# Designs tried in a protein design run: designed miniproteins, single chains, continued (5). Part 78

Each design is a single chain, and the fold is of that chain. pLDDT is the mean over its residues in the fold that is shown.

## One batch from the design tools (miniprotein)

Design m18887
Fold by ESMFold2-Fast:
Structure m18887 (fold): chain A 69 residues (1-69)
Amino acid sequence: SAAEHFAAGSRALNAGNYEEAIAHFDKAIALDPDLAEAYFLKGIAYAKIGDKEKAAEYFAKARELDPRL
C-alpha cells in the first residue's frame, strides 16, 4: 500500500539511506499521487544528497497539495 511504502521510505530516510528512501516515496506517490508528505520527505532526501533543485521542486509540489507543509 501507499502507507507501507511511505513508512518504509521514512525508515530509510532516518537511517541515512537516501536513495532507498526516494525509491519508496516514488512507489507511495505512484499509489497515492496526492500524498503531500511523501513529496515533502522526498524533497528532504534530495536535499540530503545535495540535489537542491530537485529538493525545491518536491517541496513546492508538497505545498501545492498541502499548504500547511
Scores: mean pLDDT 89

Design m18888
Fold by ESMFold2-Fast:
Structure m18888 (fold): chain A 94 residues (1-94)
Amino acid sequence: GALEGGRGAIEGGLGAAKGETRKGVTGGTAGALGGIGAVFEAEVLKNLREAGISAVSGGLAAISGGQAGTGEGKEKGIKGGLEGVKGGLAGIAA
């Protein structure tokens, strides 16, 4: 759930920061899906819902960074990658 989504977002964020679009998109997608799953599972546990939301945000940032890291988007790729890592870490920590 949230831990797996956070890890996916971290891997996607790192890939995006390196300009590895495929790794950024793949890891970001896994992070977003893991976060969504955690939100749906966490009807009773507010902390898991918050962790899921953080993983989704990190995953989406990693996808955006991975896409932007191709060609002209090096700065956007790095920023998106860092935001993906931050969101993934927040998802794991919550």
Scores: mean pLDDT 59

Design m18889
Fold by ESMFold2-Fast:
Structure m18889 (fold): chain A 77 residues (1-77)
Amino acid sequence: GEELVERVRRAIEEGRYREAGRLAAELVELYLKGEIDESYLAEIEKLLKERAGEEGWREFMASVGPLLSKRYQEELA
């Protein structure tokens, strides 16, 4: 989990928001399985809000959305 969190942070810091979204979808699946704490998802959301702006946030969400499980997509809607 921790290595994947670092990879997501690095992708966000480098402006690779689509790649960050793809990696974050994997983190969300780990969270749904109870393998990681919600704090990791909150940390990534905070970093996105600070770094990505509106356009970067849209790119991230467009990448993560299709890769999320049906159940999690329903809870986010």
Scores: mean pLDDT 73

Design m18890
Fold by ESMFold2-Fast:
Structure m18890 (fold): chain A 78 residues (1-78)
Amino acid sequence: SEDERFALEAAQRIAADYPELADSLATVQRLLKEGRLSLPVAIQALVEAFRRAKEQGLASPETVALGDELERRLKELE
């Protein structure tokens, strides 16, 4: 789906900005692709990763825009 593709792209961008979370985000991507993680749970994990990146001052302007969109999509899925 479009939402699933967006979640996968967001995970890659957050991982690039915050390498400490790269392994965790790679796990989220794998489980989502395998259908073992639901889209709302994956987006929630990405929102938490984005908030950590932003708090550490590591989020690029592009990642900030993606983070805002992730939070919007999470709200629609709940």
Scores: mean pLDDT 81

Design m18891
Fold by ESMFold2-Fast:
Structure m18891 (fold): chain A 84 residues (1-84)
Amino acid sequence: NLEKAKKLIEELVKLAEEYLEAEKAGDEEKVKEIEKKAEELIKELKELLEKLPEEEQKKLLEELAKKMNEIAKKHGYDFSDAVK
């Protein structure tokens, strides 16, 4: 479960990068495709996380949040109060 959860996090990070590029390009079909894929992966990740110890869940969610925030900043979005 842990290794599968880590792979899902990496896949979500890749999809986030592709989503922001597709949004900037105005590729509506690609955006919809990525949204559908992301929903499926998020659902699977939630199920896997529930099977892990709370400490491991916290670490994985913290890593996901950090990577997502780094991607957002790279693409001109800032979702972090720490970066003003």
Scores: mean pLDDT 75

Design m18892
Fold by ESMFold2-Fast:
Structure m18892 (fold): chain A 86 residues (1-86)
Amino acid sequence: MKTEGDEALARGDYEKAVELYQQALEAGEGDPMELLLNIGRAYEKAGDYKKAAEYYQQAADIAEKEGFTGAAKLFRKLAEEAEKKA
């Protein structure tokens, strides 16, 4: 699922990339924080900056809960930058 999502993202099929990453999250495959970050990137590349910000914020929340303070700060900045473009 994750690898297929990465391939969809690379070829510009952002809708399919989001679907594949969401399926990976539901299946318990891969790192949830990384999957949410990749969903945010897919929406950002598609021009949906509001959704990109939402998913970056979800990734930041997981990073904070897991004690990855640096990653949480980075992901919050990505969310703020996406919101600025919206």
Scores: mean pLDDT 83

Design m18893
Fold by ESMFold2-Fast:
Structure m18893 (fold): chain A 67 residues (1-67)
Amino acid sequence: KKKIGVVYAETEEEAEEAAEMLKERYNVDEVILLVGATREEALEIGKKIEKETGAEVIVGNAKGFVV
């Protein structure tokens, strides 16, 4: 069964720290990243984390469902 982590972050630094913690401590296979930023910024943060951690990253804006 896949281990999936869910992270909410408002900054790139918070997102990177949380994703790294999930990868190192919990060995998650996928990360769902909810960022309180614009869609474009959220996607860039997600790509960066995917490159640095090697985990699959699914990026959503925390308000994207209604905004």
Scores: mean pLDDT 67

Design m18894
Fold by ESMFold2-Fast:
Structure m18894 (fold): chain A 68 residues (1-68)
Amino acid sequence: MMVKIKITVPSEDASKVVQLILELGGKVLSSSPDGSIIYAEIPEEKLEEFEKRLKEITNGKGSIELIE
């Protein structure tokens, strides 16, 4: 099952976050022009791994909001 998420990150980390989404079998739905806001779908079973790796990539600055 895919979950929809809104990701807020420093724009400098956006490309690494997009790669992470794709690596975990997710899809990028849309992003802001600077990449600081990314809407994506990710497999539910990969959400915990994504959260952990997002914090590592962004030095704890990234955040995730679930969209139902």
Scores: mean pLDDT 84

Design m18895
Fold by ESMFold2-Fast:
Structure m18895 (fold): chain A 68 residues (1-68)
Amino acid sequence: EEKEKLLREGLEHLRQGDEAFANKDYEAAVEHYRRALEAFRKALGPDHPLVQEVARRYREAVEALAKA
């Protein structure tokens, strides 16, 4: 139950982060990817491929924000 809730929260934040990034709202993208990463780490553990992929997107959003 807790794992399913964390996965749903993570997926929703990942979706919102992707939407914000596409709209060049890098501040919102960073916040949503950070929340997705926290949720997925708790649900799946830090070494899971999905966690590594979201961490990569988070770094990309942070870099884009720094250049904006």
Scores: mean pLDDT 86

Design m18897
Fold by ESMFold2-Fast:
Structure m18897 (fold): chain A 81 residues (1-81)
Amino acid sequence: GSMSPEGLEEEIARAFVTMMAHLVLLERRRKYEKGEEKEVLEPTPEQLDAAIDRLLAEHGDEIRAGKLTPEQVEAELRRLA
C-alpha cells in the first residue's frame, strides 16, 4: 500500500530536517574555507542520523510548522563533536 497521510507528513518533516542539516554543514565548511571559521563540523553518517532523529523527536512541531532555525540545527550538530 501507499504511505498514510501521517506517514507522508513524517517523511516530509524528516526530509526537511535532513536538508537543513546538510545546508548548515555546507555553510560551516564554506566559512572554514574562507577563513571565517576556525573549525570544521564534520559528523559521521551515524552521528548525523542521530542528530536528525533527536531534532525530529524534540522539535517535531516546529519542523512541521517550518519554524526550525538553522541555529537550532547547528546546536544539535555541535553536540556530536
Scores: mean pLDDT 77

Design m18898
Fold by ESMFold2-Fast:
Structure m18898 (fold): chain A 74 residues (1-74)
Amino acid sequence: MEAEVRAVAEELVRAAAEDPSRAREYVQGALDRGADPEALRRELERRYAEVKDSDPLLAEVIRALLEALDELLA
């Protein structure tokens, strides 16, 4: 379970880093494929905490994914 969520989060971060404007589309696609929204949010939050001081640009990408996830769950 955790390994699967980690792989999904890694894929989303890579895709959104290439095109941040599509963050919502990428997150929706992951949810449509059966990703657990709560587990995905926790993994993205953990990754954000790890990179926010070392890679601010990557942190912005992860923040965009978290915002998209919150909007889709509202």
Scores: mean pLDDT 82

Design m18899
Fold by ESMFold2-Fast:
Structure m18899 (fold): chain A 65 residues (1-65)
Amino acid sequence: VLPFPITDDTPVSKIVPALSEVPALKDLTVGELKKLDPAEVADLIMKELNLSREVAEALVKALRS
């Protein structure tokens, strides 16, 4: 359970702190993430955080929900 409400203005790095280490996603908001191709965001997360595709895709899906 997150200690704050998730809105389109919430930085994704506040939901997933590891994303603060990804320059392309560091300052991205949930609303901005929803405008991007989810497959491209998942590929970026996989490359920068060394995660599996399944984990990266699950994170993108959760952030867009």
Scores: mean pLDDT 74

Design m18900
Fold by ESMFold2-Fast:
Structure m18900 (fold): chain A 66 residues (1-66)
Amino acid sequence: SLQAQADALRAQADGYREMAKKVEEVAKKSTPEGQKNLKKVADNLRTKADGYEAQADALEAQIAAQ
């Protein structure tokens, strides 16, 4: 179902956000150069999460319009 697809996309987004959080925790204990590099990784993971969330929102909007 479209709802199951939306739920799966939200779960994927949550997974990427948890990965970003773990990377940010490692960054706090790293060198300044390591912090800079790990922040880019965390930002990229959060961008992926936002993309999956937007797809889930679009599917739920489509369901609501039917």
Scores: mean pLDDT 88

Design m18901
Fold by ESMFold2-Fast:
Structure m18901 (fold): chain A 61 residues (1-61)
Amino acid sequence: MEELRELLRRLVEEAYRLGLLDEAERERYLAVIEDPNASREELLEVEIDLGMRRIQAAVGL
């Protein structure tokens, strides 16, 4: 699980740097990632959300 959290932190920071997330969205995702009681499903939802934002940006939404 820690390897997944580390990956997700990097993805959040990358998305924020690219302008895909605002500050509130970045804080919200990081709060889920840093929650020691977060389930694998909750962490995967963050990954899916970040992937969807990348797709939307690529399509020009």
Scores: mean pLDDT 80

Design m18902
Fold by ESMFold2-Fast:
Structure m18902 (fold): chain A 75 residues (1-75)
Amino acid sequence: MEQEELEKQAKELEERYRELTEQASTLKRIADGMKEATETDPSTKPSYLALEREYNRLNEEAERLKSQAEELKAK
């Protein structure tokens, strides 16, 4: 029973990891579009930098969840 619970938790972490990586990919696409816009309109630069910071944060959180899921699956 406990091993099945650990597998369930690992799957939840893997699902959350996938969601975060999908969100990061979406933010990257928006940031890339904003980067082109900042060349035309510099007033969008603060929004672009905010997206880059959020993208980096999501990647860090995703990597942590992936490591945690791997630890649970290894046991």
Scores: mean pLDDT 79

Design m18903
Fold by ESMFold2-Fast:
Structure m18903 (fold): chain A 71 residues (1-71)
Amino acid sequence: GLRERVVQDMLRDLREYAEETGDEELRRRLEEIEKLPLEEQLERLLELNVEIAFERMREAIDRIIEERERK
């Protein structure tokens, strides 16, 4: 079903991000989410995806500030 596909797609994308960044905490959180029922997986993955989006925005801002302060 659609929800199952969305969950699998989100898990794939977030696992790739965790692997790319070496984020062991994110990897563990994803493993915990995989143990939950489908509805709870979807809710948790949506929350996590929003958190990651904000973290990435913060890191981008910090990088811009660092580059400017670097001279």
Scores: mean pLDDT 78

Design m18904
Fold by ESMFold2-Fast:
Structure m18904 (fold): chain A 119 residues (1-119)
Amino acid sequence: AVLVEREDPSLSAEARALVDRMRALLRHALSNELTEAEFEALVAELGALVDELTALGEAVWAGVAYRRNADGRYRAVAGGLGTGAEMGAAADEFTRVVAELIASGAAEEGVGFSGVPAP
């Protein structure tokens, strides 16, 4: 399992707490086998955290790529997280990693979320 992380060091303390929550969710998904409902809830929470960071004025991108086990449980095989000026580079790196994982049969699909604050 791989976590692609590229972080802008200028995050506010409030934004840092949200990023730490996103990292915890991604690490949980990479370390545990989840039911479909648990995986859907995790993906929904990542999207909500992206929206909350965007509302705070922070640019952010997050992604997860997964494989389903023979018993129907979900395992994340890659996670991605990028903030501020680094979000585009993080998304691009994750997209390359996920394409290779899908081509090799290690991943089935990837999901990504992005938020850029309005001026």
Scores: mean pLDDT 84

Design m18905
Fold by ESMFold2-Fast:
Structure m18905 (fold): chain A 80 residues (1-80)
Amino acid sequence: SVLEKLEKLRDEEKNPQLKALLTAVINAYRAKAPVELLDLLIDGAKTFVKWLAKQGKISPEKAEEILKVLDELRAEARAA
């Protein structure tokens, strides 16, 4: 599932701030939080991933993978 992909990406992540942001997204999704809150958390995580990529602290390939999974999770939440 998309959630399992995001959990794997979180578990493999070495940056503690990104790990915390991804954990917040996962917890909000599992708790069936309002879509507006989930959108804010996803947008925050995406912004931080893009910033890490610009700083060379994460590979472009890994950044693209995380961003794609976050967008897939958003699409699933909106379809439910």
Scores: mean pLDDT 87

Design m18906
Fold by ESMFold2-Fast:
Structure m18906 (fold): chain A 62 residues (1-62)
Amino acid sequence: MIDEQELTKEVMRLAAASFIAGSKQHPVTDEDLEEAKKLKKKAEEAGDEESKKLLEELIKKS
């Protein structure tokens, strides 16, 4: 429940950071992918569809 807001914030931060990183570096690091997968799992468990979608896009692009 309370985790929903925190999850959304983390996903937004990761999405923004990854988007910025993409403009400077092409390769997504293994660390970025692992973070994205973990957050996607949390978003999926929390039912946060928006966050899950953002993380899926990041994972697919790599």
Scores: mean pLDDT 63

Design m18907
Fold by ESMFold2-Fast:
Structure m18907 (fold): chain A 77 residues (1-77)
Amino acid sequence: NAEEYTKKGAEYARAGKYEEAMEYFKKALELDPRNIEALMGLKGAAEKLLEEEKDPEKRKEIEEFVEEVIQRYKSLP
């Protein structure tokens, strides 16, 4: 369920495993696109991963994904 994936994402994020955290938050959002906890978790994990990422192409992919997710959130009621 989305709640289980959100919880797993948060656990990985607290452990500093941001790539794993992002995967679980993505799965939660696939099941529930309006899950604010998963959305905020994904944004936070992606931004932390972006701080560590040195490859410009990978950084752009992460930034574009985060922007898309944030815009989906902002366009909701």
Scores: mean pLDDT 77

Design m18908
Fold by ESMFold2-Fast:
Formats: structure tokens, C-alpha cells, sequence
Structure m18908 (fold): chain A 63 residues (1-63)
């Protein structure tokens, strides 16, 4: 249902915001391990953003 899709979007947005905060903290660190961790976090954020977009498009079809 549209309500369930919206709830899933909200949960994914909250997770994305959490990862963005972690990425900001990692940016303050230097070194190869910090750089690699930042890259992995940004990749995960990208995947979450793609999932959110897919759900938003599905929600639009129900309107």
C-alpha cells in the first residue's frame, strides 16, 4: 500500500542520514583506512538513495 511504501521510504531516509553523519566524522580523519571507509560509506549512501528513488516512483504510480 501507499502507506507502507511511505513508511519504508521514511526508514531508509533515516538510515541514509545516519550514514551521512558517520561519513562527516570519517572526513575529519586522515589515512588510507579512513579514505577506504569513507568510500564504502558513500557507496552505501548511493545505494540507499537509489532504493528511495525506486520506492518514490512506485508511490507515484499509486496516485
Amino acid sequence: SAEEIQEEIDKLQAERDKLLAEAEEIQKKSGKEAEEKYKKLMEEIRKLSSRILELELELQRLL
Scores: mean pLDDT 86

Design m18909
Fold by ESMFold2-Fast:
Structure m18909 (fold): chain A 60 residues (1-60)
Amino acid sequence: MNMEEVAELVREELLKLGVGDELTSEKLIEAYKETLKKAKELGADKKVIEELEGLLKSSG
């Protein structure tokens, strides 16, 4: 799993959260959390997981 696939999953999670009007930090953090959970379940590379965790820290 690469960062392009991670970006696609984040977009899908944002769509599920109904982000069409305003992108809040809270919704972005939730999308990253769900993407991180899925990445871990799919056995993504440690570097991909660490990069996604970094995005969570920078967004909070």
Scores: mean pLDDT 72

Design m18910
Fold by ESMFold2-Fast:
Structure m18910 (fold): chain A 76 residues (1-76)
Amino acid sequence: KIDELLKEVEELLAKVQAALAAGDLAAAEAYAAEAEKKAKEAVKLGEEEGKGEEVKKRILELIGAYAPAIEAAYAA
């Protein structure tokens, strides 16, 4: 289930990036909020399984991959 949540976070981050590329800031914000919710659920499940640090690291890596695209969209 943790892997499913992380996959959903990755898919939502991809949707954020696509929305930003299209100039749809409202859609990007909505997808980002949903990604945050799924990431929070994954971290909680990871903590219960003793894998909280691993799950948190994977989420931060996903966010880091999309951060440059978000900043570029804001600068444009």
Scores: mean pLDDT 76

Design m18911
Fold by ESMFold2-Fast:
Structure m18911 (fold): chain A 86 residues (1-86)
Amino acid sequence: DYSPEERLRGYIGAVYAEREREGLPLPASEAEAIRLLAERFKEAGSETVLFSLARDLEEIGRIDWLPEEVREFYRERQEEMAKLQK
C-alpha cells in the first residue's frame, strides 16, 4: 500500500505529465495541480477517489490545497461515517 505522500506525489506527477502531453500550461504549483485534479474528480462524480484525495491531503496537513466545495464535501462525508461508527 502507498503512503499518503506517495499517492499525492503520484497524483501531482500524473497532472504534470498529462498537461505536458496535451501541450497545456504546466501547473504553477503542486497546490494548483491538486486543485485541477480535485475539480476533475468532482465533475466526473468520482466521490470515492475525491474523498481519498482529501483524506491524504488532511493527513499531510495540506487540506487547504483543495477548493472550499471539496473541503465541505469531505467534512460532510466524515460526519456521516462518524455517525455510523457509534
Scores: mean pLDDT 80

Design m18912
Fold by ESMFold2-Fast:
Structure m18912 (fold): chain A 84 residues (1-84)
Amino acid sequence: DRLAQLQRELEERLEQARRESRDELARRISKESGISLNEGRAIAAYWETDPEAARKLYPEVVTAGEDLLRERLRAVREEAERRL
């Protein structure tokens, strides 16, 4: 039960890290293309749906977003382990 609770909490924190990485990616797309932040968010969501097409439009930004997500997921895991 406690392991299941820790797993659920970890999944919630990982989802939060994904949302933060998506917001960061949206900001970068918006800045690079001069489009609104809301449009950048739509493109970042599109990356989750069709990563190949999104990567074709903004290869550098998508790669940076993937790296940022990987780093944030690792940080969340390390923090969870530190608490245990």
Scores: mean pLDDT 70

Design m18913
Fold by ESMFold2-Fast:
Structure m18913 (fold): chain A 55 residues (1-55)
Amino acid sequence: SAAEEEKIFEKVKEAIEEGIKNNDETVIRVALAEAKKHLSEEQVKELEEFLKKLK
């Protein structure tokens, strides 16, 4: 459902922010892998662009 996709998107976004804060590449990689399983290619691309802006 759209509501579940939005929850996953927000969870992955939070995990990316936490991974950057802690310099934990594994947390970021795991979060993006989870996004790729459940979200559309466009949503995953948006999360990858978000990560690039935080670098």
Scores: mean pLDDT 82

Design m18914
Fold by ESMFold2-Fast:
Structure m18914 (fold): chain A 66 residues (1-66)
Amino acid sequence: SAEIDELAREFIEALVAGDAERAVELARRLKEMGMSDVQLRAVVAEARKLGADPEAVAAVERLIAE
């Protein structure tokens, strides 16, 4: 959906900006909207190609491991 796509874009922007708190919040919202852990990891992989902050990525990976 357009809403999930917009949220995923904001999530990538938060990861690239190094905003770990916002990235975790957005990842939780994406999971609530039905995004699987596999899909979240795929989005994180795309964010890494764009220069995602390693600390923000680590925070999101900890959330997925919960």
Scores: mean pLDDT 87

Design m18915
Fold by ESMFold2-Fast:
Structure m18915 (fold): chain A 86 residues (1-86)
Amino acid sequence: MSREELEAETLVALAIMQVTVAENILKHKPLSEENKKDIEKLIETARKLVEQARALLPGLSPEVAARVDRDIEYIEKKIEEIKKKL
């Protein structure tokens, strides 16, 4: 993999981790104002990571770009699902 491809895949993996932590907070903790704030920060971090990954897309091979784009779609879907529960 090129350095840009590794960076893009790392960014989306980190974003997936952020939304997974947010879902776990929703599943296991009461929706207090503090927990809502924590979830919102995790979502904001995931969005910033997705934006950075999108910026790298033009430099990626078509196969890697397709994988990264699918991961971005997954992350955005998870963010919308989490928002509906807040």
Scores: mean pLDDT 87

Design m18916
Fold by ESMFold2-Fast:
Structure m18916 (fold): chain A 58 residues (1-58)
Amino acid sequence: VEELIAQLEDPDPAVRLAAALELGKIGDPRAREPLARVLLHDPDEAVRRAALRALGQI
């Protein structure tokens, strides 16, 4: 979980997208706050949509 949370800050949007989706599949509540920041502030729309989906699974 901590490694995936760190990947939400990766410069590559593909890495951030994959991390957001995996955090949603894991469902660990520790990811809730980091995913909320991505949803509100990530410059990439696809990454923001992945964070929204992930939050719905937690």
Scores: mean pLDDT 81

Design m18917
Fold by ESMFold2-Fast:
Structure m18917 (fold): chain A 61 residues (1-61)
Amino acid sequence: LERELARLAETEKGREAVALLGKIIEENGYVSKEEIEEIAKKTGLSVKTVSRMAKLLLEQL
């Protein structure tokens, strides 16, 4: 799980997704399905990948 998150953070798209997810989590304390879909659209990552990243970030808080 941590290794997978680190690998994604090495990509430009992964770093952008982490930054956007981090902002939403800081503001709301959670990430909605709609926000996951929006980030996937903006970064070009799959909804499954963004959803996994959101879960990993929430588990680290």
Scores: mean pLDDT 75

Design m18918
Fold by ESMFold2-Fast:
Structure m18918 (fold): chain A 55 residues (1-55)
Amino acid sequence: MKYKVVGDENVPVLKKLGVKKGDIVTNAQLGEAAGIPASLAARLAEKEGLIERVE
């Protein structure tokens, strides 16, 4: 699953990935950076307004 970064790139999980606004990230990358399951990491980041699911 792919997501576009739309929130604050300085949030720890996004900063660990080295991504910027407009970049595409996967649920697997988010899970690895956050140290939690990929599905949970993506859901939390969406809830916090950090990412948006792409088509």
Scores: mean pLDDT 80

Design m18919
Fold by ESMFold2-Fast:
Structure m18919 (fold): chain A 93 residues (1-93)
Amino acid sequence: MEPTEEEINKLKYANFLLLTGKFDEAIKVYEDIIKNSKSKKLKAEAYFNLGLAYVQKGELDKAREYFQKALELAKEVNDEELIKRVESYLSLL
C-alpha cells in the first residue's frame, strides 16, 4: 500500500528531528509511523532511520535490530537502494 501525504510528511518531520540532533523525538515519530502505517515501504524507511537514530545514540545493538527489520521489509517491497544502504550499515556493526 502506498503511503499517504500525511505519513510522508510525518517521515520528513522525523528526518528533520534526526538531522537536528533531536534523536529521542525522532525515535517517537518513527515508532508512531511503524505502529500506524499500512505501507511496508514507509515502515522500511522508518525502521532504517530508527536504526540511524540509535547509531547516533551509541546503542549499536538496537541499531542492528532495527536495520535487520528495515532490510526484511525493503526486500519484501524490492527497494534495491534501501537494501544496499541497510546492508552497508549492518556491515559496519
Scores: mean pLDDT 88

Design m18920
Fold by ESMFold2-Fast:
Structure m18920 (fold): chain A 62 residues (1-62)
Amino acid sequence: MQGDIDWDRQVRQAQQRIQQDPNGSNNAQAYYYVGDDYDQRGLTDQAQQYYDRARQLDPNLP
């Protein structure tokens, strides 16, 4: 509620970027946003998959 109003839009845009170029190095943040969305919904396994992909594309991500 307090932080999800703008977040929903960012997640949708991130999903579109991933669909366009799933291996694009500039999509590391997009994977991170989708991972955070899954994590906020309690879908930890899905969140971890996206975080792993984000780190694979950009190893500087935590």
Scores: mean pLDDT 73

Design m18921
Fold by ESMFold2-Fast:
Structure m18921 (fold): chain A 55 residues (1-55)
Amino acid sequence: GLGERLAQHELGLSPEQVAEARRMVAAGASPAEIARRLGISVEQGAGLKAALSLD
């Protein structure tokens, strides 16, 4: 989906990191929690959460 493309091609995340991000979004994690776990900015975490929520 769109969130997976954003994560892999724009943020450089591995398939394992994308799977972790999806689990975190499903669990209701905040953008800051996602950013901390994946080593990205809070703004990138917010964008990733929004994109994965649409998938």
Scores: mean pLDDT 80

Design m18922
Fold by ESMFold2-Fast:
Structure m18922 (fold): chain A 57 residues (1-57)
Amino acid sequence: SKEEVEELIKLLKDKDPVVRAVAALKLGHIGDKRAEEALKEALKDKDPIVREAAKKA
């Protein structure tokens, strides 16, 4: 839903890299264009697990 996408976009900025990685994967599975810019930023994340998750999204 719209609310789910917005919440997942917020989780892309979470302090925990595991939370950010899971949010990126879920947004990729949903495929909503509202997440496109946030996922592009996740490709530049400091943690490699988040970058790999965004790449697969």
Scores: mean pLDDT 82

Design m18923
Fold by ESMFold2-Fast:
Structure m18923 (fold): chain A 61 residues (1-61)
Amino acid sequence: SDAELRAIMREANEELERRIKKVLEEAKRKGWSDEEIRERILEVQGEVGRAAAARYRAAQA
């Protein structure tokens, strides 16, 4: 349903914001390059996206 999709997307966005914030805090502490930060953010986006997609597929089954 549309409401289930909105809930999944909202939760995924909230999780993504939390994880990106932690990545940026660690990057600042460890002196990561912009490329290293970009790579880690892409990894986090992929993980959150895959989890959201799995939940969406389960909700449609």
Scores: mean pLDDT 86

Design m18924
Fold by ESMFold2-Fast:
Structure m18924 (fold): chain A 82 residues (1-82)
Amino acid sequence: KKELLEKIERLKKEAEELIKEAEENGLPELAELAKKLLEELEELKKKLEEATTEEELKELEFELEEIEGLLGILRGLLKIES
């Protein structure tokens, strides 16, 4: 779905920004966690491009929501740790 693809691209940019900010603030562990989420977003994008059923789309949407939540937690930690 186009909306899910747009959301993935947005979250990828957020993850890239988080990696840069974490590295600039001397938080390499936070940067590594953000890199892992970026890898998961790229994998999810490929799965979404291959998805052909509504059930597959729902599963991918749920996984995307989990990654979005984790990115939110990491952004919160960056603000506290900085």
Scores: mean pLDDT 80

